# Ledger of designs, part 113: designed miniproteins, single chains, continued (4)

Each design is a single chain, and the fold is of that chain. pLDDT is the mean over its residues in the fold that is shown.

## One batch from the design tools (miniprotein)

Design m15918
Fold by ESMFold2-Fast:
Formats: sequence, structure tokens, C-alpha cells
Structure m15918 (fold): chain A 97 residues (1-97)
Amino acid sequence: MARLRELERRMEELARKAEEAIKEKRYKEAAEYARELARLFRELAELTPDPERREEYLRGAEFLETVARILELKAEDEEKALEAFRAESEKAAAAKA
């Protein structure tokens, strides 16, 4: 089978998984899928002889890398919120005891 068709199908599946993860607020997993998609876009760029299409794939990879960074920041914000909530809950429990 043609490698390009295989990469296209894998990219579609990863994009679907990334959207699902975002909807479920699994931002860390969504970031991982976005980074994997960026790698596949760079692989497509290497396989294409068309310089305009190559540039398009490379821009797609850079966009997905930026999306992954944003999703990683969202995951960190959620973790910080949970840590702050835990700290306050622990103080309240100590004061009540």
C-alpha cells in the first residue's frame, strides 16, 4: 500500500483522538496526540516532491506544535488548581480537628 495513504489514515485517527481528549478535558493526552500529528506532517513534507505542498505540511506541523504547547499549559493550570484546592482542604481539616 502507498505510505502516503497510510500516513493520511493515521493522521485522521490521531486528530479524532485529540478532539475526543479535548472534549473530555484530557489536555495532557490531547497535547501528546498533537505532537504525534506534527511528526507525521513533517514526515509528509519529506515524502512530497512539491515544494509548495512541503511548505504547507511544515506550517501544519508548526501549528500543531503550538497547539500542543497551549494544551500542556491548560493541563498545568488544571494541576495547579487541584493542588491549591488540596492545600486549602488540608488547612480546613487541620483547623476543624
Scores: mean pLDDT 78

Design m15919
Fold by ESMFold2-Fast:
Formats: structure tokens, C-alpha cells, sequence
Structure m15919 (fold): chain A 76 residues (1-76)
């Protein structure tokens, strides 16, 4: 499935960052999640899937709320 393929690529990117650049696991995982969201957004845009784009935007806002303390209403 597309989600499994994207998750696999994110895991490969995480391992690459940790192995080649000795990035801490927490930071590598965070970067992998951001790359996964970007890839999902790109694929949704290519398929004109507005529902998936909306879901990606909601997931990104939730990520910003968790990591930066921003609320969805504050992230314009």
C-alpha cells in the first residue's frame, strides 16, 4: 500500500541520518515524520485528492501544536 511504501522510505531516511550523520534517534524520527507528510501531500496533489490534502494539513497542524505549542487557531 502507499502508506506502507511511504513509511518504509521514512524509516530508511531515519536510518540513513542516524548511520551517516549520527543524528540522535529522536531528531531523525521527527525529520522522518515531516518527510512522510511532505511525500503524502505531494502524492495527494498529483492525484487531485483534496480530502487527503485536508487530512495532511490537519496532521501538520497537530504536529505543530505538539512540538511548538501552537494551537490550530494560531497557525494561519
Amino acid sequence: SMDEELKKKAEEAKKWLMTKFKVPEEEAEELGELLLLQAKGYLAEQNNDEATLKKIAEELLAYLEKTKGLKASDAE
Scores: mean pLDDT 68

Design m15920
Fold by ESMFold2-Fast:
Structure m15920 (fold): chain A 99 residues (1-99)
Amino acid sequence: MEKIKELLKKKGLENEEIVEVSFDDFMADPEKYIEKAKGKVLVIKDFPAKDWLLMSPEERARLNTAIAKIKPKFLILTTKYKSKFFLQENENFAVIFEE
């Protein structure tokens, strides 16, 4: 959580509403988050970054389609898998390692 707060301050988003959800709960009903997280900071916790490489193209497309429909102001994925291929940051998106 502390790393998320620091990142949001760095991007000038510290006063934005944060919608937090686990990856499993998000994937169970992503449509629930379309109105709830639109234009807000969406934090998806415990992103299975290691397992993501083993997911079908259809499963990956499902997540990408849901995020595109939600249109969050900023997206944060937290993961316990430490890899340079997943740890990234740009103006709209970040992947953060949390132990």
Scores: mean pLDDT 73

Design m15921
Fold by ESMFold2-Fast:
Structure m15921 (fold): chain A 90 residues (1-90)
Amino acid sequence: EERRRELLRRAIELTEEGIKLLVKGGQENSPELIDKARELFEEAARLAREAGDDETAELAREAAESPDPRLMLKHGRKALERAREALAEL
């Protein structure tokens, strides 16, 4: 239980940071920031999967794999919402 809480909290932190970098990258036209956001979403997906939350993992993976920053943001926000719900259920 505690291990799962820690993994989900970490996934939430990474997803929040990814969303911040993605928004900033879009505003500044920085592909480097968008790529860093993608890496954070990939790590969040891995942690969510390790926590046993396949739904959050899938949404975070979709954010990381999206070719369009707008789709990355949409999936990233859904991953964040699901992760927070999963954490609240523990």
Scores: mean pLDDT 86

Design m15922
Fold by ESMFold2-Fast:
Structure m15922 (fold): chain A 84 residues (1-84)
Amino acid sequence: SEFEEATERLLATLPEEERELARAQAEAALRLADYISAFDPEAAEEVRELAAKAFRAIAEGDMETAKEYNEKLIATAEAALAAM
């Protein structure tokens, strides 16, 4: 509901906000990797590996490392899409 979305945005002022955003970003990249796998399976595998590393960093509370892996997986996905 709109109220639940607004409440989640308010709770996003808490220290855990970055973890939830980084997790959502990695999850979105996994969905994109499924699309990429149809034309560039090697790039899709790399995105999935980077997402797994990002999820591990998030679980360990290492947000700087999680951001690094998310930036790399986005760059890999964008490069694959640009090569279509």
Scores: mean pLDDT 75

Design m15923
Fold by ESMFold2-Fast:
Structure m15923 (fold): chain A 82 residues (1-82)
Amino acid sequence: MTVDQQISFLQTLSQTNGDLAQQAQQLGDQTSSDILNSNQQTINNSYQDAQNDPSSASTSLTNGSLAHGDGNQVWQQVLQQQ
């Protein structure tokens, strides 16, 4: 994976968590929405780190992927509460 591909993937993960946060909010789950928005911010910070220092892109992708994994677990809990 190129650095540009790693950075693009971080943008995709950020957008996904933002979209899930909006869906959680629409379902009335404000707590899960807040967690998903926090995870989006963590991914955005990783994106900025990779943009500022491309040599850190692999580390940033690892950190962003961990936040995304947490977000997916939160979203599964939202779906179970319906």
Scores: mean pLDDT 83

Design m15924
Fold by ESMFold2-Fast:
Structure m15924 (fold): chain A 100 residues (1-100)
Amino acid sequence: SAAARAGGGGPAAPPGGPHYTTDEEHLEAQAKMAADAVTRALARAAPGEEITAGLAAPSEEQAEELARRVAELVRERAPDAEVVDIEVEGTGAVVTVRRL
């Protein structure tokens, strides 16, 4: 993995100077972990079977982003599956995927 830059660029942070890269890395790691679990479940699922992934994030905005990222990763890893629903409620989210 040869990334020319870390996505967010330099160590840019608002006043207070905390390291924000860990929050973005945590969300991405959580999304990859969830997508891996869904993909693994889909490999054992029968055609037409639905797999549901429950997600939690510190905020509503992060829950929405997490759900979208998981859906994108599942589509990349399991092209033989379809994301049929994405529900976000408060800091929780649910992604439902169907095995084709």
Scores: mean pLDDT 74

Design m15925
Fold by ESMFold2-Fast:
Structure m15925 (fold): chain A 90 residues (1-90)
Amino acid sequence: DSEGQQLIQRAQDLIREAQELIRRAQRLRDQGHTDLSDRAIGLARLAITYATIAIWHARAGDLETARDYLRRSQDYIRQAQRYIDRAESL
């Protein structure tokens, strides 16, 4: 249960991080960095989806599956961040 609560908290943190990346990418899109920002938004939305699935599995007691979805969510966050960093470097 302690581990399940930690996984839920981490997933919620990733959802908040992804939402912030979407806001940053939308600002970059408005500035003309459309291709990179659209990729970042798509990846950040996938991160939210995977983190949400991780919460569902953690609540069901399937901690192994929750960890897998959480890792996938983290990977999508890192990918989105790279596209945002590239756009901000232009």
Scores: mean pLDDT 89

Design m15926
Fold by ESMFold2-Fast:
Structure m15926 (fold): chain A 75 residues (1-75)
Amino acid sequence: MKKEELLKEAEKLTKEAIEAARKGDFGQMTKKFQEALKTLDKLTEYLSPSEVERLKLQMSAEVADAITEAIKAKR
C-alpha cells in the first residue's frame, strides 16, 4: 500500500513538472521535480538502491525532454 502510494505520488509530481515545463514555468517545474525526487528517495525503504536510481534516471529523462521541447517551441 505505502509503496504503491509513493509510486503514484512520484508519477503525479513528475507529470506536474512536465506540464509546468510545457507552460514555460520553470520555477514550478523545478519545485515539482524536487518534490518527485524526495518521494523517490522514500522508496529506498521498499526498493533496492539500483531500482530507485533507475526510476530517478527515467523521471529526469522525461522532464529533460519536456524542457528541451519547451525551449525549441520558443525558437
Scores: mean pLDDT 80

Design m15927
Fold by ESMFold2-Fast:
Structure m15927 (fold): chain A 110 residues (1-110)
Amino acid sequence: SASRQKRLQELLEQVDRYIDELEELLKEPLTAEKLKKMQTLISEIEFLINQLFDNAETEEEREQIIEKINKVIDVLNKMYSDPRLSEEEKARLSRLIGLFQEIQKRLKEK
């Protein structure tokens, strides 16, 4: 429906805004405050991607979501490469990367 397509477009645009904010935060050294902000943004992205998964009906729509997930995984990998992260934070990022990869796999099988 036109309403569903509009909703999906709005969700995709919101994900892009959060990804852009994460990439801007990565341009400066990581602080505890920035890491907390990044964790909040990642949780918001996960929530939106789950909504996108539920609303996607066409292969083209699934491909758009997969593209956003790839960008999120790229950002998380950049975070994982920071030598100042604790082993605990690296383990959390590894689990998040795995979760996004699993969602991507399910979208390809949908």
Scores: mean pLDDT 83

Design m15928
Fold by ESMFold2-Fast:
Structure m15928 (fold): chain A 83 residues (1-83)
Amino acid sequence: SMASEEFVKKLKEAGFEELGITEKFYFPELNIGDPNAEVIDTEKLFLRYLIFGFDDTYDFLKNHLGFKGTKEQFEKIFSLIIP
């Protein structure tokens, strides 16, 4: 749908795909990445954020998922996946 295409475009503009995450992982709620790749549950990332906070979640993505973005880019991306 056009809404999904606009969402994908916003994620690319935020650096999500350019930072290499989507080449190794699939985010089904976002319909981003390779569907045959390792599935990342964005709900679990959101719960981590609620329990342990923003910095902990950012460090987890950076250290475990290979996220190469800044905290600002992560905040922008995260705002697109939460309701």
Scores: mean pLDDT 60

Design m15929
Fold by ESMFold2-Fast:
Structure m15929 (fold): chain A 63 residues (1-63)
Amino acid sequence: GMSIEEIREKGLAEIEKAAKAKDVKKINELSKQTIEEMRKKGASKEEIEELEREMARIVAENL
């Protein structure tokens, strides 16, 4: 299984790719999936908030 760090890195990379492709549906699906997977692995509230900030930044830069 993947670590919390691996889940975050993979999720952010896939979200960036989707944002560059302007695939809004895919961004939303990947965002929800990454948050859920991190929560299942025991990610803290602070780790989820950091993920959400990075996702918002990537989307703003590429969309």
Scores: mean pLDDT 86

Design m15930
Fold by ESMFold2-Fast:
Structure m15930 (fold): chain A 85 residues (1-85)
Amino acid sequence: SLNQIESLINNLVSALENGDLEAAVNYLNELAELVSSNPSLGQKVLSRLNIALGKANIPSSTIDKLNNSEVTLSYMRLLLLANTE
């Protein structure tokens, strides 16, 4: 559901703002499972996620950790699933 997607995105943003990369991976994986089960949601999830991340206050120390983290891999998986028609 849309409300579930928005809740997961909000939880993901909060996890990133708090530097909780393990929680961020879990929320990204839940979003990926939703997209995998309903591919028509892919573009909506990506659009909402990009807007939410764009306004997020993520600490620079957390951003430095993202480049080699499971968060990046989970995000890439979500992108691939969302772009398969």
Scores: mean pLDDT 80

Design m15931
Fold by ESMFold2-Fast:
Structure m15931 (fold): chain A 84 residues (1-84)
Amino acid sequence: GVEEARKAAEEGIKAGLEAVKAAVNAQGAAYGTAGVLLGIGGLIDAELLVKRGASGEEAAKAAREGEKGAREAAEKAKELAAKA
């Protein structure tokens, strides 16, 4: 449902924030920030879809895509931080 999709996007945002905190260089921080923004984007898209009367599955997909992008960006930020 929408609540599950929202939780997934929030977890993506948390991963992005952790990556920013772990970053020891500007490039790592940039990827962590991108992760947070992608997670927030997924949440906004999910809420907009719900307000437009879209199905919970459509909202869930938008939030999950945001979460995936956020986690991928967070992983890259951590990789770059480890190399610094």
Scores: mean pLDDT 66

Design m15932
Fold by ESMFold2-Fast:
Structure m15932 (fold): chain A 55 residues (1-55)
Amino acid sequence: SAELRRLAEEAGVSVRQVEGLLTLAREMGRDVALQYGVREAGLSEEQARRILDLA
């Protein structure tokens, strides 16, 4: 929770958005979640990778 909050604050997104990205990674795979995070959520590739490393 503390790590998720920190990453959400650094990326400028909500904790729910971070949790949604991790859920997407579990259901559709890491590569799909990475593309979604960058394309739809407005994350940088580095931010998306750091979040997905928690999955």
Scores: mean pLDDT 79

Design m15933
Fold by ESMFold2-Fast:
Structure m15933 (fold): chain A 73 residues (1-73)
Amino acid sequence: GSEEASKLAEEAAKLAIEAGADPEKAGLYSTGAAAFGSSGDVTGAQHAADGLRKAGGGEEAYKMALEAARAGL
């Protein structure tokens, strides 16, 4: 992915951890959203971002993960 996508993924993970998500899950889903976006897999990116939200990241982390995916496109 682009450097911008990586930075947005790091911010999404940080927001998720601050919201109470497990750090490993936050990193996995945030990085996954950026990686799927960078490969053009919009469905994969959406599932990764939703996984971040369900892991306790909340709506702000979810939106940031989608921005990371879009920056990768």
Scores: mean pLDDT 84

Design m15934
Fold by ESMFold2-Fast:
Structure m15934 (fold): chain A 70 residues (1-70)
Amino acid sequence: SKREELVEKNRELIDQLEEKMKNPKTSPHGIKDSDGSILRKALDRLEEQKAPLETYEEFSKSLEFMLSQK
């Protein structure tokens, strides 16, 4: 489903963010390893609450923006 596709996309984006956090030069300033787990919890919450697709798309956009900022 579209929802399952967006959930997987968001998980992949979080994984990419965590990878960037391992390198101080590519890590966003002030972000800690724990922020990855917070993002995963937020995504799980959206899935449990059956949030609208728009919310998942906005989440993806935010994650992609964070990834492209560097």
Scores: mean pLDDT 70

Design m15935
Fold by ESMFold2-Fast:
Structure m15935 (fold): chain A 70 residues (1-70)
Amino acid sequence: MEELLKRLEERFREAGIPESVIQGFLGLVEGLKDDLQTLLDIMENVIATSKNPQLVKAAQIVKELIEESL
């Protein structure tokens, strides 16, 4: 779990995601670490409905890393 959070943080920084968005998404992933399906559903909703390109990009990174782990 700690490695997943570190990998997410690294990809967020590489993608140029703002620190406040990084902290928000890391907290969400940590809170839902035992319910990855709900986390994926939330990420898909952000991608489909958000008008903020940084939130969409962060959600796509989370979804990609979770799908790689399944």
Scores: mean pLDDT 80

Design m15936
Fold by ESMFold2-Fast:
Structure m15936 (fold): chain A 88 residues (1-88)
Amino acid sequence: MMEELRARYAAAKAANDVERLKEIHLEMARLAGMSEAELRLLDAALEATRLAAAGDDAAAIELVRAAIEALDLPEARKAEMLAEIDAA
C-alpha cells in the first residue's frame, strides 16, 4: 500500500500534477493515522490551496473557515483556529 502510494507520488511530482499530489497526500495522511477531524481540515486546506492558485483567495479562506466551524472540537480550540485564519 505505502510503496504504491510512494510510486504514485513520485510520478505525480515528476508530472507536476498538483491535483494528484493533493489526493496522494490525503491518502498518506489517512494511512499515517490522522484523525477524521485532521483529515477534513487537510482536505479543506488542499482545496483552499487550489482555489488560491486560481486567484480566489476569498473563497479559499471561506472554505477553510467553514471546515473548522464544522468540526466537533471545543469552542476555545475552534476560536483559536479561526483567529489564525482571520489574521492571515
Scores: mean pLDDT 70

Design m15937
Fold by ESMFold2-Fast:
Structure m15937 (fold): chain A 75 residues (1-75)
Amino acid sequence: SLLEEVKKALIEAGASEELVEKALEEAKEEFPDASDETLAWIMANLVAKELVEQGKVELAKKALEAVEEVLRRHA
């Protein structure tokens, strides 16, 4: 599924599985009626923001790039 591909991309970019799952849960809680594409976008930005706050700026960039690639394949 789209969300599973996005989760994998974020983890491979350096985000912890816990962070990725938390971001998905938060996105679904805030926007329960959002499409998978919208949830993926929100989730990616939440993960990237947390990585930047941890000083992992290059991993945040890779995470966003990886998710953008997944979303382009599903557009």
Scores: mean pLDDT 84

Design m15938
Fold by ESMFold2-Fast:
Structure m15938 (fold): chain A 79 residues (1-79)
Amino acid sequence: DELERKIVETVVETLKKLGMPEVVVEAIREVFEKRDEEVDKEQLKKVEPFIKKLQSENPELAKAIGAEIAAAIEKLLAE
């Protein structure tokens, strides 16, 4: 649906704004776009090491990214 597409685009744009590499952003986008299908385990494995590395190396940045994404989604839903 259009709303779900806007949520995915908002997440992708937020991650790009926060300096995430394009390859990681596109991998996350693919996972979100296929959420209504059984998510390919290979796509999850591709994203998981980046998330774990970010949480391990900089938990404060991982928390900030999560907060920024949540705020961006809330703003989109409020419009």
Scores: mean pLDDT 63

Design m15939
Fold by ESMFold2-Fast:
Structure m15939 (fold): chain A 100 residues (1-100)
Amino acid sequence: MLSIEEIEELARELGRLLREHESQLSPEAAKAADRALMALVHLIRALADGEPVSEAEIELARRLAEEALAAIKPQVPEDVLARLRELSERILRGIEEHAR
């Protein structure tokens, strides 16, 4: 299981990678990416503060991440998309494991 600090580091790397490719993103894709990242950061902060995180909140964050990845897919190289997907899934899995 990842520590909360390790999940925070993955979220920072996700944000950094999104910023590096921001110029390649449409306004719609950038907005979707921002919404997904903000949802993940909110859940990580809730866990760090000992606040309850529901399955519904995790599912919403997962849906936002899937929507963002779909919007980004045609605009970035496949290796970048694969890394964004890997980071998002590792973050979500870490959140799920801590919420239980």
Scores: mean pLDDT 87

Design m15940
Fold by ESMFold2-Fast:
Structure m15940 (fold): chain A 58 residues (1-58)
Amino acid sequence: SPLTRLSEAMLARDPEAAVQALVELIGPEGLEKAQRFVDAVLSGDGAAIAKAGKEVFL
């Protein structure tokens, strides 16, 4: 499933795979939101993760 692929990509720190999995979940119009969320998670910035997560999952 896309959610499983997203989780695995995040653990592997594979931004391309993570963005692809997230776009599969939210649709191609969410590409920029997906990219920002993945970048935020890989940066470790909790405030950025919270902001980007709201844009993707709300």
Scores: mean pLDDT 78

Design m15941
Fold by ESMFold2-Fast:
Structure m15941 (fold): chain A 107 residues (1-107)
Amino acid sequence: SKLEEAVKLMREGKFDEAIKLLEEYIKENPDDPEVALAYFLLASVYAYKGEWDKAIEYLKKGVEIAEKYNLPPEEVFAASYALYPFAILTQNEELLKLIEEIRKKFS
């Protein structure tokens, strides 16, 4: 799937290619619950690029879709925890607060 290909591109450090593929997936599948996973992957790739505002924006979008479609809490936690080391290393209080709010809401 495009999501699996995006994960492979991210592991290879091909972030711009991963972004393009994830954006294409979202456009092609606008009513698919897996769009939440595409947004979570976009949040991660923008975090790797140091673009914190976009990482936060896409994490919020993924959470909103996950809530709408009642996705398993484990997927939301996995996405938020993937960003936790970045939040700690950069001392990004907005991202830390968002991760804590997600944990409280889904726990």
Scores: mean pLDDT 84

Design m15942
Fold by ESMFold2-Fast:
Structure m15942 (fold): chain A 116 residues (1-116)
Amino acid sequence: LTGEEQRELIEKLKSSDEKEQKEALIKLLESPSATSIQKLEAIYNGLKSSNKEVQKLAAEFLLTTDLLTPEQKVYLIKIISKSSDKELARETLEKLLETEKDEKVKKAAKEALKTL
């Protein structure tokens, strides 16, 4: 994605329209030309969305993607732990612990679960 395309999609993620937010998140995360950093920013903005369905979609991408580094996943775990939706946060962190192979990411998820 170009910087302009990423900016336009990030602005749509901040839209009050749930359909626009979901479409923008999917386009950012499924783009074959999107960088790891662009995907990180998309998941970050999705997890911070006021829309529960957008938050859930961003969480699913975090759980299924192999494009993020362990350090980037640890950063997103901190964002999840600050979520107002404690139920979704707990579910996401528990699922991450079941599938994650990296010990630093597992440790971060366990510590985040203790703060919820």
Scores: mean pLDDT 78

Design m15943
Fold by ESMFold2-Fast:
Structure m15943 (fold): chain A 77 residues (1-77)
Amino acid sequence: MVTVTRPEFESDYDEVLGFALEVRTEDGDTLLLLAVGYARTPTERVVGALYARGGDSLSVQYRESETSREFDFFYRF
């Protein structure tokens, strides 16, 4: 997990968390997924991620609470 610098526009959140995943495709490309999360409380996290490859993009939204975790991936090109 990687700690990221809090963006100057995200003053509504108490904590900033980040993580990065490296994914390899079948054609030998390396894809980097960077997720940046903002938490209002220790039990609530909201994560937005951006991924790009050769003009493609992947948007990831992750929301975690005390009772649930949700991870949604949206891929477009």
Scores: mean pLDDT 43

Design m15944
Fold by ESMFold2-Fast:
Structure m15944 (fold): chain A 70 residues (1-70)
Amino acid sequence: SAREQDLLQGRDQVLQTVRSLMKEAGVPEKERQKFLDELDQKLNERIRADDVDGFRRTVQQTFKELQDKA
Protein backbone atom coordinates (compact mmCIF):
# COMPACT_ATOMS: atom_id res chain seq x y z
CA SER A 1 0.00 0.00 0.00
CA ALA A 2 1.03 3.65 -0.36
CA ARG A 3 1.02 4.01 3.44
CA GLU A 4 3.36 1.02 3.87
CA GLN A 5 5.73 2.43 1.21
CA ASP A 6 5.71 5.84 2.95
CA LEU A 7 6.56 4.18 6.29
CA LEU A 8 9.36 2.12 4.71
CA GLN A 9 10.84 5.29 3.15
CA GLY A 10 10.42 7.10 6.48
CA ARG A 11 12.25 4.26 8.26
CA ASP A 12 15.21 4.48 5.85
CA GLN A 13 15.34 8.27 6.27
CA VAL A 14 15.21 8.06 10.09
CA LEU A 15 17.93 5.38 10.22
CA GLN A 16 20.20 7.48 7.94
CA THR A 17 19.64 10.63 10.05
CA VAL A 18 20.25 8.79 13.35
CA ARG A 19 23.44 7.19 11.99
CA SER A 20 24.74 10.63 10.90
CA LEU A 21 23.92 12.22 14.28
CA MET A 22 25.66 9.38 16.16
CA LYS A 23 28.74 9.69 13.92
CA GLU A 24 28.90 13.45 14.60
CA ALA A 25 28.60 12.71 18.35
CA GLY A 26 31.58 10.33 18.12
CA VAL A 27 29.66 7.15 19.00
CA PRO A 28 31.81 4.06 18.15
CA GLU A 29 30.76 2.07 15.04
CA LYS A 30 29.83 -1.09 17.02
CA GLU A 31 27.55 0.89 19.38
CA ARG A 32 26.03 2.81 16.43
CA GLN A 33 25.29 -0.44 14.58
CA LYS A 34 23.64 -2.02 17.65
CA PHE A 35 21.46 1.06 18.22
CA LEU A 36 20.48 1.23 14.54
CA ASP A 37 19.67 -2.51 14.41
CA GLU A 38 17.41 -2.17 17.48
CA LEU A 39 15.72 0.94 16.04
CA ASP A 40 15.23 -0.80 12.66
CA GLN A 41 13.59 -3.76 14.44
CA LYS A 42 11.25 -1.46 16.43
CA LEU A 43 10.23 0.54 13.35
CA ASN A 44 9.65 -2.63 11.28
CA GLU A 45 7.43 -4.00 14.08
CA ARG A 46 5.29 -0.83 13.93
CA ILE A 47 5.10 -1.02 10.09
CA ARG A 48 4.08 -4.71 10.24
CA ALA A 49 1.37 -3.88 12.82
CA ASP A 50 0.16 -0.96 10.62
CA ASP A 51 0.73 1.23 13.72
CA VAL A 52 1.43 4.67 12.21
CA ASP A 53 1.02 6.44 15.59
CA GLY A 54 3.42 3.98 17.26
CA PHE A 55 5.90 4.51 14.40
CA ARG A 56 5.76 8.29 14.89
CA ARG A 57 6.12 7.99 18.70
CA THR A 58 9.16 5.71 18.31
CA VAL A 59 10.79 8.25 15.95
CA GLN A 60 10.00 11.19 18.28
CA GLN A 61 11.27 9.30 21.37
CA THR A 62 14.50 8.34 19.55
CA PHE A 63 15.28 11.93 18.47
CA LYS A 64 14.43 13.27 21.94
CA GLU A 65 16.80 10.72 23.53
CA LEU A 66 19.61 11.66 21.11
CA GLN A 67 19.02 15.40 21.68
CA ASP A 68 19.04 14.99 25.49
CA LYS A 69 22.43 13.18 25.30
CA ALA A 70 24.01 15.77 23.00
Scores: mean pLDDT 84

Design m15945
Fold by ESMFold2-Fast:
Structure m15945 (fold): chain A 75 residues (1-75)
Amino acid sequence: MSPLEKRLQKLIKELRELREELIEKKVDQSVIDAVDSRIRALEVALKSKAPDELLEQLIKEAERFLEWVKRYLEE
């Protein structure tokens, strides 16, 4: 669990940093809301001590989402 928790915390930090970039670039509120929703889901999973299988799935989903948003910012 500890390595997955650290990876989850790192993703939360990266998503928060990405959120600040989206605000600076004046991206659509819907994209910012999507990032906020992902951050909240990860924070809830971490706080509730979710099972390793669920944490791994959430991590993979968040990483794919992060890549999609970064491509959206590439313009």
Scores: mean pLDDT 80

Design m15946
Fold by ESMFold2-Fast:
Structure m15946 (fold): chain A 73 residues (1-73)
Amino acid sequence: SDEDVQQAVEGMEIAAKNATYAGQRGDYGGMDIFIGQARANGDFAASLSTDPARAQEIRERTKKLIDEVYKSI
């Protein structure tokens, strides 16, 4: 459902934020775990999307969020 997609996207964004916070404090182990969670939530959200364009947008957003985590440390 659209609500399930939105919840998974929110989980992706929260995990990416937590990864950035961990990286900024030098917790690179925690950062890697949260990056994994962001990727998993993004992939899950894309898999729930019945619209192929929406699924592609979510996959691209997931990649950009993870790239931004690495750039922020």
Scores: mean pLDDT 89

Design m15947
Fold by ESMFold2-Fast:
Structure m15947 (fold): chain A 81 residues (1-81)
Amino acid sequence: MLREEALRLAEEAYRAGREAAEAGKKAGKEVEGQMSGGVAELAGGVALALARRGHEEEGVRVGEAGVRAGLAGKESGGVAG
């Protein structure tokens, strides 16, 4: 369960990161979107690595942080539209 959750959160963090970058670009806040997206993608990669090494609880926490960072970046870019 926790491994599957960590992998799901890693995927969601990558998706949220991409959406944050795109929203920032559309809103003229490309740098903010790219920074939030980069943090989300990095957290997704770390969550994936932790899950693969048996650190599923840590993977879930890092994945959740990545999703939050991506969503915050997306909101910042989207609110200007």
Scores: mean pLDDT 70

Design m15948
Fold by ESMFold2-Fast:
Structure m15948 (fold): chain A 93 residues (1-93)
Amino acid sequence: MLVKITVIFDFESREDAEEAAKLAVEIASKYGEIVEKKVEISEVDGLIRVEIELVVKGMSEEQAEEMLKEIAEELLKKFAGKLKDLLISYQML
């Protein structure tokens, strides 16, 4: 089973943005095999925007929901007060 995951967030610091992107990918890799990975880092309205698209193999819908929760919780915990505009979604393929 294939799952497409989209994670979008903003930071003031490029270093924090890159560290957060790495953490999100590391969490996703625990739930299944990453078969496609796209990570875009850009500057939007004075903030550093991270857009992550992953296609993960071997995950159920329930595991996809658990993964999204873990990504959100770990990002909010580690980057409290620095993380902005967190959007996370998944699509079963």
Scores: mean pLDDT 85

Design m15949
Fold by ESMFold2-Fast:
Structure m15949 (fold): chain A 76 residues (1-76)
Amino acid sequence: SSLRVLPERLEEGERLLREALAAEPPSAELLEEARRLYEEVLELARRVGAPPEVLERAERGLEEARARLEEVRRAA
C-alpha cells in the first residue's frame, strides 16, 4: 500500500543521503542513488495522491541530494 511503501522509500532515501554525507569527501554515487530514489518517490506520491507532507518531504530530500551532488561535482 502507498501508506507503507512511500514512508519506507522516504526513509531509504534519507538513509542513503545520510550515508553519502558521512563520507569525506561525500559519496557522489550514494548522492546520485538518493536523488534517483527521491525522484521515484515523488513520481509515485503524485500518481497515488499522497498527502502534502509526503510530497514536501520528498521534494526537500531531492533538493538536498541535488545541491550536495552539484557541490561535489564542482569540487572535482
Scores: mean pLDDT 82

Design m15950
Fold by ESMFold2-Fast:
Structure m15950 (fold): chain A 126 residues (1-126)
Amino acid sequence: LREEMLRQAEEALEAAQEALKIIQENKDKVDAASAAEIEAMLQRALAKAQEALEAVADDPEVSEKLQRVIEILQESLKLAQEAKANVKDDEANKEAGEKALDEVGAQISRLEEALAALIEAAEALK
């Protein structure tokens, strides 16, 4: 049970890191397609985190940590959706799109910290 939950949390982290890589590689080419790819990766990470939460529903401490991960992913997804909307209307909105993607990157860093706390909590349960 613990090993399966940790695996699902690690898969969520990997998907979030893939989203960050897409942001970094497309910083000079922010377009609707890049924003859509980031949105898709964050949706995948959110789905994995939700599956992990269902697996540990009987553990209130681990469930609380996973809820924090889910909240960070939901906020990151919202920012990615805003970036996608802002990229639709020519070069004047490119700066707004780049700023929104930088905010997504900051949220992914918070996600890494939340997942590290989750792993420590799971290990403390023996």
Scores: mean pLDDT 65

Design m15951
Fold by ESMFold2-Fast:
Structure m15951 (fold): chain A 94 residues (1-94)
Amino acid sequence: MDASELIERARRLRKEAERLVKEAQEHLGKGDTDKAIEYAQEAIRKAEEARLLAQEAFDLSKTPEEAIKAGGLMSHAEYLIEQAENVIRQAELK
């Protein structure tokens, strides 16, 4: 798989992780802490997979454009992990 294919796979997983973070936040807001934790844990799994694929894409990149796209996906995945971990922390306090 080349860097471009890895970038597209990472982008899809990052999008899924973003949706799961939003679901986790919505359930947390409704007081459904068990579902908030479940969605947040799934978001972390998807975001970690996206980060790993983006890291591989970065390592395989042959152009500055590919490297920038991969680096951006890594940063976004790390941000989503932090958001999901924050949901888990808030749910555990309730």
Scores: mean pLDDT 88

